# Designed miniproteins, single chains, continued (5), part 83

Each design is a single chain, and the fold is of that chain. pLDDT is the mean over its residues in the fold that is shown.

## One batch from the design tools (miniprotein)

Design m18874
Fold by ESMFold2-Fast:
Structure m18874 (fold): chain A 75 residues (1-75)
Amino acid sequence: MKLTDEQKKRIEELIRDYLTGLVNELKQQGKSKEEIIEAIKKVGDELIDRYKNNPDIQKIVKEVTDEIIEWVKKE
């Protein structure tokens, strides 16, 4: 199924907000940078598998997950 550019942007924002919230939660739990990156990768893989029937969503999940991992590495 093809998503509109507006739908893609909304999904991207929702995934980014969710993963950013997860990073902050894990930081509050005292997790290391390496543990946070590992957790984000696992969540990203789970979302990709969950949405295997929607390649547009899978692409957004991959791109946002990579973005958040790079952000965590810079912190």
Scores: mean pLDDT 82

Design m18875
Fold by ESMFold2-Fast:
Structure m18875 (fold): chain A 95 residues (1-95)
Amino acid sequence: MTILVDVDVKDGNLAKAIAEALRKKGYKAVGKSSSDLGDRKIVVKSSSDPSIKPGTVLGGIKYNEETGVWEVYYDPSIPLPLKPYKLTVEVEELT
């Protein structure tokens, strides 16, 4: 199963914005910087910025068993707007 998450990116930190959106849905989540993109993909469904296309894989999510928290990773190869933008992303349901 997948969930849709509305994300408001205010300061250019996409991983932080996605983690905040997941916390609003009741998940324990934090943004991380890493080349490890996790096992659950974050896929764009809609974007307010035309440079970000539906179907783009923005990064991934993995569970950290030591902390009990979902870690959100952004793929740094993907160019992002420096101005505020809004996304709806699709994520595999966090069990």
Scores: mean pLDDT 76

Design m18876
Fold by ESMFold2-Fast:
Structure m18876 (fold): chain A 96 residues (1-96)
Amino acid sequence: SEMEEKLKKISDAIRRLADRATEAYESLTPEQKEELEKEVRKKEEELEKEFATLDKEKDGLEMLLKVGEAQLEAIARILELAGDLEAAEEAREVLK
């Protein structure tokens, strides 16, 4: 249930921050968007490596949690790049 509770907190945070993150992303410079793309690509490679060691039937909840964490991390980074440090800190606090 601890993993389910963390997934719920992450999902709730993503939903709360979605509109704010969308507006923040639209305000980013081409250079900031390129930096974000590189960071997202690196995280995708890390997740692919981790998922190769997991059993889809046994570790489904852990996989969902890792995807949720990656999504919330991307939201935090978008907010940081846009200068919305208060919303970014809210996202970072949930990830702890």
Scores: mean pLDDT 85

Design m18877
Fold by ESMFold2-Fast:
Structure m18877 (fold): chain A 111 residues (1-111)
Amino acid sequence: LLAKTYNNLSLVYCNLGEVDKAISAAEQAKKVAEKNPSADNYYYAGLSYNNLGLFYESIGETDKAISAYDEAESCYKRAFELDPSNTDYRDNMIDAGVKAGLLEIKKVVQS
């Protein structure tokens, strides 16, 4: 699946620190999911944004990490809506939302 390939590229680019290419890969994964809606396509788009969120968090880019986790949550939510029997989609949606929420709290407390 094309969205899975973009997720793999996003992960590789995050590991290499090539942030612009990682962003492009995540955006392409989401675009594939929007054009061809399926639980799997939205799930791989969500994973791509989650990879970006983890990368941004690791380099202290808190606002960008929050935005990436919010995009991941949105994508996982769409995957869960399309296949509500898949507990991985639900768990990843909750995890992404929790990560974004914790960073929002951390931002307020540290300001």
Scores: mean pLDDT 85

Design m18878
Fold by ESMFold2-Fast:
Structure m18878 (fold): chain A 74 residues (1-74)
Amino acid sequence: SAMGEELSKKGNDLYAESQAYKELGLLDLANEKYKQAMDLFTQAFKITGSVNFPQKEIDKKAAEIKAKLKKELA
């Protein structure tokens, strides 16, 4: 369903943020975003019975977020 797809997409975005924070050593922020992502994946799974997890797209987005955060933390 469209709602399940939107929740999965938001979950993937938050998971990418969590990965970026983790790689920067910002563990509290990484854990917060990870919990938010898992909650959205759980909601998506309840609606659709599945979750789409495009790892390469998530990795690309995480790299972009990490680069942006490094500029803000410098």
Scores: mean pLDDT 82

Design m18879
Fold by ESMFold2-Fast:
Structure m18879 (fold): chain A 67 residues (1-67)
Amino acid sequence: MDEADKLVEQAHLAGNQGKNKEAGELFEKAGELDNSPSYYWMAAQFYRAAGDQERAKKLLEKAKKLK
């Protein structure tokens, strides 16, 4: 299991506990390691749930550019 897989598992656990900002930060780190648009998209969803709309928009734009 690589480092990004570990972060994704931790992000899911944080999200299940309602720790939306923490889950977003963990998915963002996983996205950076794997250069993965899907992880950036997941991070954006959790940042939105946490009320950080500005961070969510930036991550969605980054995910769209990584095709």
Scores: mean pLDDT 82

Design m18880
Fold by ESMFold2-Fast:
Structure m18880 (fold): chain A 84 residues (1-84)
Amino acid sequence: SVTVTLKEGTYIVYGSSVTGEFSLMDEDGNIIGSIKFDTSDGTYKVTLSGPGGTFTTTLTVRGGVGSAKIDVPEGTYTLTVERL
């Protein structure tokens, strides 16, 4: 897991088999945090968990790439990834 501090807004979770990572990016494409994971094709649950709550999205990696959006309030979160 990785800890990230976020402003309120929409973030992009991006998975790539080229890097072997899931990255959390802001709307400008800046990488806020990354977690090493097996990014083979499949469906993944991404969780941002902190004192203000737990927020989840799912993304599907196809052909080595996938992305999904996640909306969060301001706070400090632990980013985790789980293969479904």
Scores: mean pLDDT 81

Design m18881
Fold by ESMFold2-Fast:
Structure m18881 (fold): chain A 104 residues (1-104)
Amino acid sequence: MGNQYLQQGNQYESQGNYGLAMQYYRQSGSIYYDNGDYSSSVTYYSRAISLDPNNSGSWRMLGDSLYNLGRYSDSAYYYQRSLDLTPSDQYSRDNLQLSQQRLS
């Protein structure tokens, strides 16, 4: 299922429709995440961030995906970026602390 959204994202990006491309990349990332393919999730949320670096949800999902890959230092970085954009995001705050605890 994620591959279908990826193809749509690539198509919209090639047309210069970055808003729709970003939405399809986020949907693709979410589907890969839900299927346990955290590496592919990182790839497509990273593409979404490259088109819209102000989407705190995509930064948070990068944090979640990297946490599940055992990449706790990278995870902490992306949760911090999400929190910088949305300081009231308790989820990103809690998981930033959890990622930091894994490094100690």
Scores: mean pLDDT 85

Design m18882
Fold by ESMFold2-Fast:
Structure m18882 (fold): chain A 61 residues (1-61)
Amino acid sequence: LEGTYQSASLGTVTISNVQGNRADVTIAGAGRTSAVIEAVDGNRLTLRIGPLAPEEFTRIP
């Protein structure tokens, strides 16, 4: 689950410190925040960051 991902709205992010359904998200140029893991589907990860709608991330090879 941990690794580097790409999203359309946030660009490149690093997912780390996964604990149950929670993780840290480091956004390039914006810093680190916490997120809730809503779904996992292979190389796709759906996260909710704060009050924002859930966002889909695709794992970078």
Scores: mean pLDDT 78

Design m18883
Fold by ESMFold2-Fast:
Structure m18883 (fold): chain A 73 residues (1-73)
Amino acid sequence: SLEEAAAADAEQTREAVEALIEELERAKRENAPPSYLASLYSAAMLEVSVLRVAGMPEEEVEELLERIRRAWE
């Protein structure tokens, strides 16, 4: 169904956010260029916005935003 397809797309987007957080943490630890760190942060924030629009519970959105913030700082 369309709802099942949308749920699968949301799951892939969630996995993309998780991968971006892990890459941001790795890149930060390895002192990657600020422009690269900023691009990862922006990409993660954009993907979370997609999940919010797709109807992800606010508690889960807030958890992802906090993880992105901690990875960035």
Scores: mean pLDDT 84

Design m18884
Fold by ESMFold2-Fast:
Structure m18884 (fold): chain A 98 residues (1-98)
Amino acid sequence: SLEEKARAIITLLEMLRDALSEEGQKVVDETIKKLEENPNLSNEEILELVRETLEKLYELGEISKEQAEKLLEIVEDLLNDKLSPSEALARVFELLSG
């Protein structure tokens, strides 16, 4: 469901948050808040919100360009049912660990 996809994206963002500075954590926390407060966001609106979040983290030097691009692809594939929530979270874990 869209609600399960949104929860998976929030979990993904929380995993990313643990690797970030206080400034990076604030960016992620604002995005999580927007996802929690707006349960009726479309797949396209969720993807745009995540893209903007990852671009801000890249500009802050918190993540690499490759990490930003791969994280966005995982979110897009999750939203388009190309990945299950568990598969998406596993890919994020591997990306952040290596």
Scores: mean pLDDT 86

Design m18885
Fold by ESMFold2-Fast:
Parts: structure tokens; sequence; C-alpha cells
Structure m18885 (fold): chain A 86 residues (1-86)
């Protein structure tokens, strides 16, 4: 189930972010992290669909069922970046 995969990735992202910023893993810091990640991906010429999904996450916008595959890819990009910073 794609929703189960999304929930699993979100939980992993939270765990990784808390490990990277112990006692300082705030929503404000996470937004700043996403803004910098989006900037880096734009500079690298990454997939525009992934960039759009990350921007929607940053704004707290809803995803349709058709957008769930790209949301999963965006969440995987976030998780990978956090793992690279550890």
Amino acid sequence: DKVDKINELVARIIDLFEELYPNNATPELFKKFLEELIKELKEEGADPEIIEALEKLLKGESFTEEELPVLIKALEVIAKKLEELL
C-alpha cells in the first residue's frame, strides 16, 4: 500500500532528523532543511516533479492518489539527504 510506504518513510525521516539534530529537531529547522534541499536539487537539474512535490510538502499542500508515487520518491530523496549528513 502506497499510504503505508509513505507513513514508513515519514517515520524514518523523523528518526533521521532527530538523530541529526538531537534536542533541536524543530518544525522550523525542518522547513529550513527542505528549503535548502529544494535549492540544491534545482541547481543540480533534478527531476522537476520531485522538486514540485518537495515544494508542496513545504507548503503543507495535499497530494492526490495519482501524485503518491512522486511523493514517495520525494520522501526517499529527503531520507537519503539526511543519511548523507549523518
Scores: mean pLDDT 85

Design m18886
Fold by ESMFold2-Fast:
Structure m18886 (fold): chain A 62 residues (1-62)
Amino acid sequence: SVGEEFERLYAKVKAGTASQEDRERLSRSLIKLAKTPEGWKEATQHGDGERFYAGIKKNVLP
């Protein structure tokens, strides 16, 4: 699921093993999750989901 992919990619970012492709995939997962109340809650539960969303969206999307 999108939530499961988000958790896997976020874990890679936290471990410092995320590639640029992993960060782009994380950004796409966050955008999908942010479109539902349940998904946004899941994304932001890490305490920095909003910062990740803003930062990754800025870097990946124009």
Scores: mean pLDDT 65

Design m18887
Fold by ESMFold2-Fast:
Structure m18887 (fold): chain A 70 residues (1-70)
Amino acid sequence: MLKRVTADFDPSKTSGSRLEAIARALGGTDIEIDEKKGTFSVVVPEEQAEDLAAALKQTEGVSNVTISEP
């Protein structure tokens, strides 16, 4: 099954491109990035959702990481 992972980020501390690279390494697709609002959303296989959330939480400037249904 698929899961959606969302996060907020501070563009002065990290970039949407960095978050996209992390997500793609874990099979992320349907990537939505808003650099002005500092929002990030991606769809991943359910098995990768927890690993992706953990990786995003370790990234400076990332907050409000959530896993939900796609």
Scores: mean pLDDT 85

Design m18888
Fold by ESMFold2-Fast:
Structure m18888 (fold): chain A 64 residues (1-64)
Amino acid sequence: EEAERERLKEAAEAGDADSTVRLAYLHLAQGDYESALEWARRAERLGKTEQAEVLLAAAREAEA
């Protein structure tokens, strides 16, 4: 899990939209809602608007 997250982070930083979405989901699953929101916003900028919207809503609800 840790090694997979590092790999996804490298790919996401290189601009891979799918890796950015997957990284946001991993942060959400770990309870790191701040990082999940950050990566979800990046995914939205990369054109994954629908997936980013779902991630942003889930992360905000989980904090409540």
Scores: mean pLDDT 76

Design m18889
Fold by ESMFold2-Fast:
Structure m18889 (fold): chain A 94 residues (1-94)
Amino acid sequence: SLEEEFSRLLLQGVMHAIALARKAGDDALAAELEALLGEIGQAFRNKDYAKAIELVERLLALVEEAAKTDPALQPALDALRRALAILREMQASS
């Protein structure tokens, strides 16, 4: 389902980004990504797609900024961009 694909891509992208943030010693970024993941999950469960999109866009902006200095984040960016596209499709069909 679109819901399952969204969740899989979101988790894959966020977990990869958290792991690389921790490896870089950026505990603040890792904590912010973990908090955003929790808020996205809550908005998604509440079917508040507008809020979920806003939170995923914020998360993506943080990962894009980190990717400027760590090209290993590219797969995380690709997964998160695909997750955002699926979320927007779910909103449009709701």
Scores: mean pLDDT 88

Design m18890
Fold by ESMFold2-Fast:
Structure m18890 (fold): chain A 77 residues (1-77)
Amino acid sequence: MKSWTERMREYAKKTGEDGQRAADMVESFMSTGPGRSMLLDLMKKGEEEAKKRGIDPDEGAVEYVTRETKETQDLMS
């Protein structure tokens, strides 16, 4: 089974630099207690969205987290 970081790297290959930046941000969030809590909340929201759309929960979680982190970066830019 691929680890969460490996899955983020696979997504990064599809989106290039944007995906790599999202993966770095996810690792940064995981390095802190509050960040891990926020990341887990985002993953759960992604899984719920995926279930409603009938797609794989793990894939939906990765896409949701990547979208949210990119949106946050765009707002900070």
Scores: mean pLDDT 67

Design m18891
Fold by ESMFold2-Fast:
Structure m18891 (fold): chain A 104 residues (1-104)
Amino acid sequence: MSREELIALVKEVFGLSEEQARLLVDIFEKYLGRETLERIAAAYRAGLDPGLVKTILLSEIYFSLLKKGYSKEKAEEFVQVVNDLLDGKITPEEAKKKIEEIEK
């Protein structure tokens, strides 16, 4: 799947703005691997409920960060930032700043 196809699909699945969808793809490419997000997007195309897709997405982020040596506390903070981004509770700029603070 191309980056632009993945952005369009993520935007549709989660009801995101283009800017929010681009940030989510950027987060996966930088921290977790784009293939994880592609698999989750494929689950939605196969007919999985959007709420279940979101749950799978957040769980994959959490366990991927733990495998990379993040503490449980930092992994939970990262998952909360992504959840807030998906729910439109924070801007892409705010999400980026919070993730940078977690990496410190």
Scores: mean pLDDT 80

Design m18892
Fold by ESMFold2-Fast:
Structure m18892 (fold): chain A 64 residues (1-64)
Amino acid sequence: SSEEEVNRLTEKLREAAKRGDFDTARLMLASAKASGSSKEDLERIAKVAKEEGVPGAEEVLKEL
């Protein structure tokens, strides 16, 4: 994914997490992984998810 696309995804993920919508945040993370995002992009997205307390983000980081 492009850096701009990753930035937009992480912003939307933060918004979902901050309103307590962890299901949407997890789906966004899973979709990025399934879409073949680079390891660097996935690390960035997963770190943002972990910072916002999204369940499962730590597991994704450990698999990278």
Scores: mean pLDDT 81

Design m18893
Fold by ESMFold2-Fast:
Structure m18893 (fold): chain A 100 residues (1-100)
Amino acid sequence: MTFAGLQFITISGDVDIAIDAAAQTVTLTFKSAGASVLIIPLPGASGTATITVNSGTATVSSDTLNFSQILNAGQSTTLPASQPFLIGALSPATVTITLS
């Protein structure tokens, strides 16, 4: 799955990916703990990705940024869309990525 210069790759588990192009939003529905998605920027990807956990608990990490954060429902973090990052579910979770 590719959207706004980002490639979304399910690494583990069962994950639904829904795109809202008008809202510049990708919603990831993680069905179980241990499900994970890797987001890889394609050449020329720029801007910011705001990751919001709407339900459950997820870890957001980026090795290139030396970043790792656990987010509970209602929490968010912002990363540059030019760098790869991983979202891993610690419980069944719904996560929204807003691109700007």
Scores: mean pLDDT 85

Design m18894
Fold by ESMFold2-Fast:
Structure m18894 (fold): chain A 68 residues (1-68)
Amino acid sequence: MSPAEREALAELGKSSGIYQTTRDITMPNGDVIPKGSTLSADTLLRVLQGAARAGLPILPLAESFVRK
């Protein structure tokens, strides 16, 4: 995991906000998070941690979410 990915996860870990998906996101386990879905910062952090464990790029995935 790159330093930038680690920093992004740390910043999200400090957040208490709500995030919304800007596109449909396919997870490594085949689950799809539909566009317009809302997630808490904690849920998003777990999603990104799971993606990192699967060897996926975290920054493009994180950029698919916007804070509400």
Scores: mean pLDDT 75

Design m18895
Fold by ESMFold2-Fast:
Structure m18895 (fold): chain A 85 residues (1-85)
Amino acid sequence: MILALPVKDDAELVEKEGKKAVEDESVKAVVIVSTGSNGEESKVAGKFIEELLAKGKEVYVGAADSLEEAEKKAKEIAEKVEKEL
């Protein structure tokens, strides 16, 4: 399974979904697309990226100007990754 996570500067969402993705053995890759600046969200994401990589999972990161753009971009990246897995 590939988890697509579009976020609008929401560190709490990243923490909740990141923890689930680390613990869920069916998750092979995570796509994070953020609309926020470089705040608390990036720190929380960095922690979970390290934990995901330690478990042999792939992580993809992108940026967008709006939540709608982030959702589209996350889906496009996830579809591309799924074809290569």
Scores: mean pLDDT 74

Design m18896
Fold by ESMFold2-Fast:
Structure m18896 (fold): chain A 94 residues (1-94)
Amino acid sequence: MEELEKLKKKFEEVKKILEDPDTSFEEAAKAIDEFLVSTAPLVQSKDKELLDLIIEALEELKELVARRFPDDPRLPDVLEGIDRAIEAVKQAKK
């Protein structure tokens, strides 16, 4: 699916941003938020392969941002946003 390829490319872009030591928390949070917005309409597709990729991508981004910014007071809000998105995708899979 073209959507799967686009999502994978977007994930790699966000991952590169999070892996860059010069990336600020604001840049990382914005990249994650934009990724979440891009995945929201895809949750309605009911495509299990696409939904599985979204869950895996979100879990990896969650680990990366927590490792990069463990002491940032804004980190809990970002992690809660990711967890909420993961739960929504899991509910869509059934």
Scores: mean pLDDT 82

Design m18897
Fold by ESMFold2-Fast:
Structure m18897 (fold): chain A 79 residues (1-79)
Amino acid sequence: TDEELLKNAIEEGEKMIKENPEKAAEVLKETSKYLKSQGPKFEESAELFEEASKYAEEGNTEKASELLKKGIELAYKAL
């Protein structure tokens, strides 16, 4: 169940970056801010989402997707 939720979150995030990288960048920035507000255990994940946002803004969707996957995985481990 948790593994399936993780897989779905990654697939949805990758689709967002591919279909609308500008919107993805804004969502990733807000997600990073939210995670930082939830405590220090999410700090590393938040940093990955912030980096993913920057790459999405630059049009580097491949690197943005890579960082998104790592960020989601770390956030789920921190739960």
Scores: mean pLDDT 83

Design m18898
Fold by ESMFold2-Fast:
Structure m18898 (fold): chain A 61 residues (1-61)
Amino acid sequence: SEEEIERLEKEIEELDREIDKLRKEAEASTDKKKRRELIMEEAGKTVKRMNLIIQLKLLKA
């Protein structure tokens, strides 16, 4: 539905902002362990974003 499409698009936009923030934090970190943790958190959000994009594409098909 149109409402479902709008919700998915907003959730994807929010994830994009969170991913950007995590990338900047990882780049600024000199602690190797902390940097790895931030990268893993970013990776998890990236997977979630990809799944939402697939769902959005299926709804538009």
Scores: mean pLDDT 88

Design m18899
Fold by ESMFold2-Fast:
Structure m18899 (fold): chain A 78 residues (1-78)
Amino acid sequence: SLLEEIRRVIEELLARLEQLKREGASTEEALKVVQEALGRLQRILSQMSDEEIKQAEPLLRETEARVRSILEEIKKRD
């Protein structure tokens, strides 16, 4: 399902950001990863019905908060 594709992209994004944080990667590198994932998510969302988007909204909000948190931790190390 498209919702499972959203979930997979999010899991890959969060895992990659945690890896970049552990490796001491730059904020610039982390932002590129986020931008690539946002592009993938936008493409999937464009194929979803309003009902499927509504089901994805809580997951997307939680993901935004987690991404923001990880990016702030990376910024503190730069």
Scores: mean pLDDT 86

Design m18900
Fold by ESMFold2-Fast:
Structure m18900 (fold): chain A 92 residues (1-92)
Amino acid sequence: EVKELADIEYEIGLRLYKLNSPLAAEEFIRAGNLYYLAGDYEKAVEMYRLALEAHPDHPLAPEIYRFLADAYEQLGKTEEAEKWRKKAEELA
């Protein structure tokens, strides 16, 4: 089940984050995408935020910002969605 796989990736990400591993951001991105696919948009937002905290200058930062905007739109948080969409556009 997609949600269970997302929970596993999230746990791996947390353990890597505590170890200051550069792989933590990648696991959080994967978990966020799986939560989004499962329809758990609140957890998807949480995971994408954790990925940016683990690696603020990540090469996928523009994509992460778009994922955040999409998840916030699904939650009906239009102001937050617009904020992250603008950040993604600024990074091109």
Scores: mean pLDDT 84

Design m18901
Fold by ESMFold2-Fast:
Structure m18901 (fold): chain A 94 residues (1-94)
Amino acid sequence: SVKEKAIKLLEEIKKEVTKYRPDLGPFLDKAIEEVKKAKTPLEMARIIVKAYFEVITALVNDESVPQEEKEKIRDFILKKVNEALDLFVKEMEK
């Protein structure tokens, strides 16, 4: 289902992000729980986009993470977010 795919994408983001920022784990767990409670693809999209901006903002401001790793994580997250948004758009077009 679209919801199962959205949860998997957030879990993949959590696994990558928590290698550098373990403190963001609980934030992403909250996002996963919000997706579980979401009723529509639009609600799931809003949760994922919000999680994306919060994580990227935290990583950009973290001087302890090397610039090359920040770019790699950013690109990974952006790819996963775009995959989720494409799924939500297709589901909403039905």
Scores: mean pLDDT 81

Design m18902
Fold by ESMFold2-Fast:
Structure m18902 (fold): chain A 68 residues (1-68)
Amino acid sequence: MELVEKVREALLKGGFSPETAEQFAELLSKPENRPAAEKVIEAYEKSDEELTRAVGEALREIARQAQA
């Protein structure tokens, strides 16, 4: 639950819609979706768009904290 909330907040601050934030939060919260979530994070981190890159960095940090 905490992971879902952190992901949602990061995406909303990055300019994404509440619907998109909800979808990605669910994606990151489930182990079976981890490979897909990693691809999304990598794509965002490699983006040339400042806001998208910031979201990618935030999601990477959240993923690191969730593994602790």
Scores: mean pLDDT 73

Design m18903
Fold by ESMFold2-Fast:
Structure m18903 (fold): chain A 82 residues (1-82)
Amino acid sequence: MDKEEAEKVLKSAEIAREDGEKALETLKSPEELRLGAEQARGLAEYAREQAKQSSPVVGEALFHLADVLDEQAERLLKKAEE
């Protein structure tokens, strides 16, 4: 069960990375980019809190998801400043 849950989380991280690339291509307004970054950061914080309460295998996958979301937020914020 833990392995299946970790696999789902890792797949969510892949989807988040793809969604982030699409957002960078499609979002043009600084306001939309900043909102996207705020949402990604919120999800990253949620994932880290869930990781602390999860098994080591699921927690590792959740920390990876949080890192992907934080990277997405940073990239969106940098584009908003341009």
Scores: mean pLDDT 82

Design m18904
Fold by ESMFold2-Fast:
Structure m18904 (fold): chain A 98 residues (1-98)
Amino acid sequence: GVEAAEKGDVSKALQEAHRLKQQGKYDEAAEVYEALADKVRGTDPEFAAILYMEAAELYKKSGNLEKAKEFYQRAIEIARELGNEDLVEKAKKLLEEL
């Protein structure tokens, strides 16, 4: 079904992001995580929050601190909507380390 196709797209996106990270292309890898997070946000918002945090970490590594801050804040917002306090605390700690 749709879920099987979405899982295939997720797997391919994660493989591409990993390849880009290995090449030191942190901005491009972050954009892959951002695009994937946007796609899954409606179906798996917890996974989307985790993917936004991965994008933020990669933007931090590339020196794009404004985007890193934006995506940590987006992950915190989603985690709060889910009532996932552990995820909120984790994302807040990472944001404070910027």
Scores: mean pLDDT 84

Design m18905
Fold by ESMFold2-Fast:
Structure m18905 (fold): chain A 69 residues (1-69)
Amino acid sequence: SEELRERARELFEEEVRLSMEAIKLAVEKLADKENAEELDKKIAEVNAEANRLAAEAEALRAKAEALAA
């Protein structure tokens, strides 16, 4: 259904935003070695959330495709 595709798009946009945040933190880590461990933890947390949203979006796309078949 269109609603499932729209929700998947919203989740994808959120996942992309979180992935960009992780990249920003990784760049900060290159300049701030003193806080590298703390930044690594933040990067891991953001990446975990992004992966979760990506999986949810993929499941919704699969459901939308199944309904179209």
Scores: mean pLDDT 81

Design m18906
Fold by ESMFold2-Fast:
Structure m18906 (fold): chain A 106 residues (1-106)
Amino acid sequence: EAGRRAAEAAGEAGRAAEEGAKGAGPGKAGLAAYFGEGTGYVGYGVASALYKRGAEEEAARTGAVGAEAAAKGAKEGAELGGGESAKKGAEKAEEGAKRAEEAARE
């Protein structure tokens, strides 16, 4: 379950970063948020594959790393001039990262 929850949290963080990227536009802010989105989704995919194989601890760690990277990218996008949407995306991505880390500790 820990690996599954971490994977879901990474996907959640990726989606939040995606929403932030849409608000930030095509400049540097949008690029940073887009990077966060991709990293979160990659973390979700890898963690999902790992927990389905019974590698719960590896899945939990991978999901947590992906979610944290997604939150970092979304925050950078918001700081580089993303609007309110980018800021909200960054906040939600950070919440997802905290949930993934908590799941990895269980």
Scores: mean pLDDT 68

Design m18907
Fold by ESMFold2-Fast:
Structure m18907 (fold): chain A 66 residues (1-66)
Amino acid sequence: SLEDRLSPAGVLALARRLVAEAPDLSPRELLTALAKELGLSPRQLQRRARITVATAGTLREIARAM
């Protein structure tokens, strides 16, 4: 479900895949890519899952370290 995909684990799994496919993504580009994959706008993703550009930056660092 969308709710499962918007969980912290679901978002991290998606971020890991996107970073693996495009390692040089900026935090803003990752936010846009996450939103597109989830069928949401970046604004909707920020409202529903509290994922900001700063959060996307943190997810990028975690994804790269794993």
Scores: mean pLDDT 84

Design m18908
Fold by ESMFold2-Fast:
Structure m18908 (fold): chain A 87 residues (1-87)
Amino acid sequence: SLEEKKEEIERIAKETLGRMSLALHRGESAEAIRAIADEGRARIEEKAKELLSVASPEEQKEIEEILAKTFAGLDTHLAELLAQLAA
């Protein structure tokens, strides 16, 4: 279902956010945190490609909206973590 497809994208995003926060708490570099963000983005893009290939036109629009929101959230969280590192 569309709901299951949304949950899968959200799961990968939450895992990525958690890994980024954990890296900050472990004293890892800005480069390491960016690498985690990049890996998460790539995983989300690959999953989205898979889901879009079997989605109806209506589901495609909803998946694209979920992707836009998810990537915006990742970018915001990355910026916040990098700002904490710089402080």
Scores: mean pLDDT 86

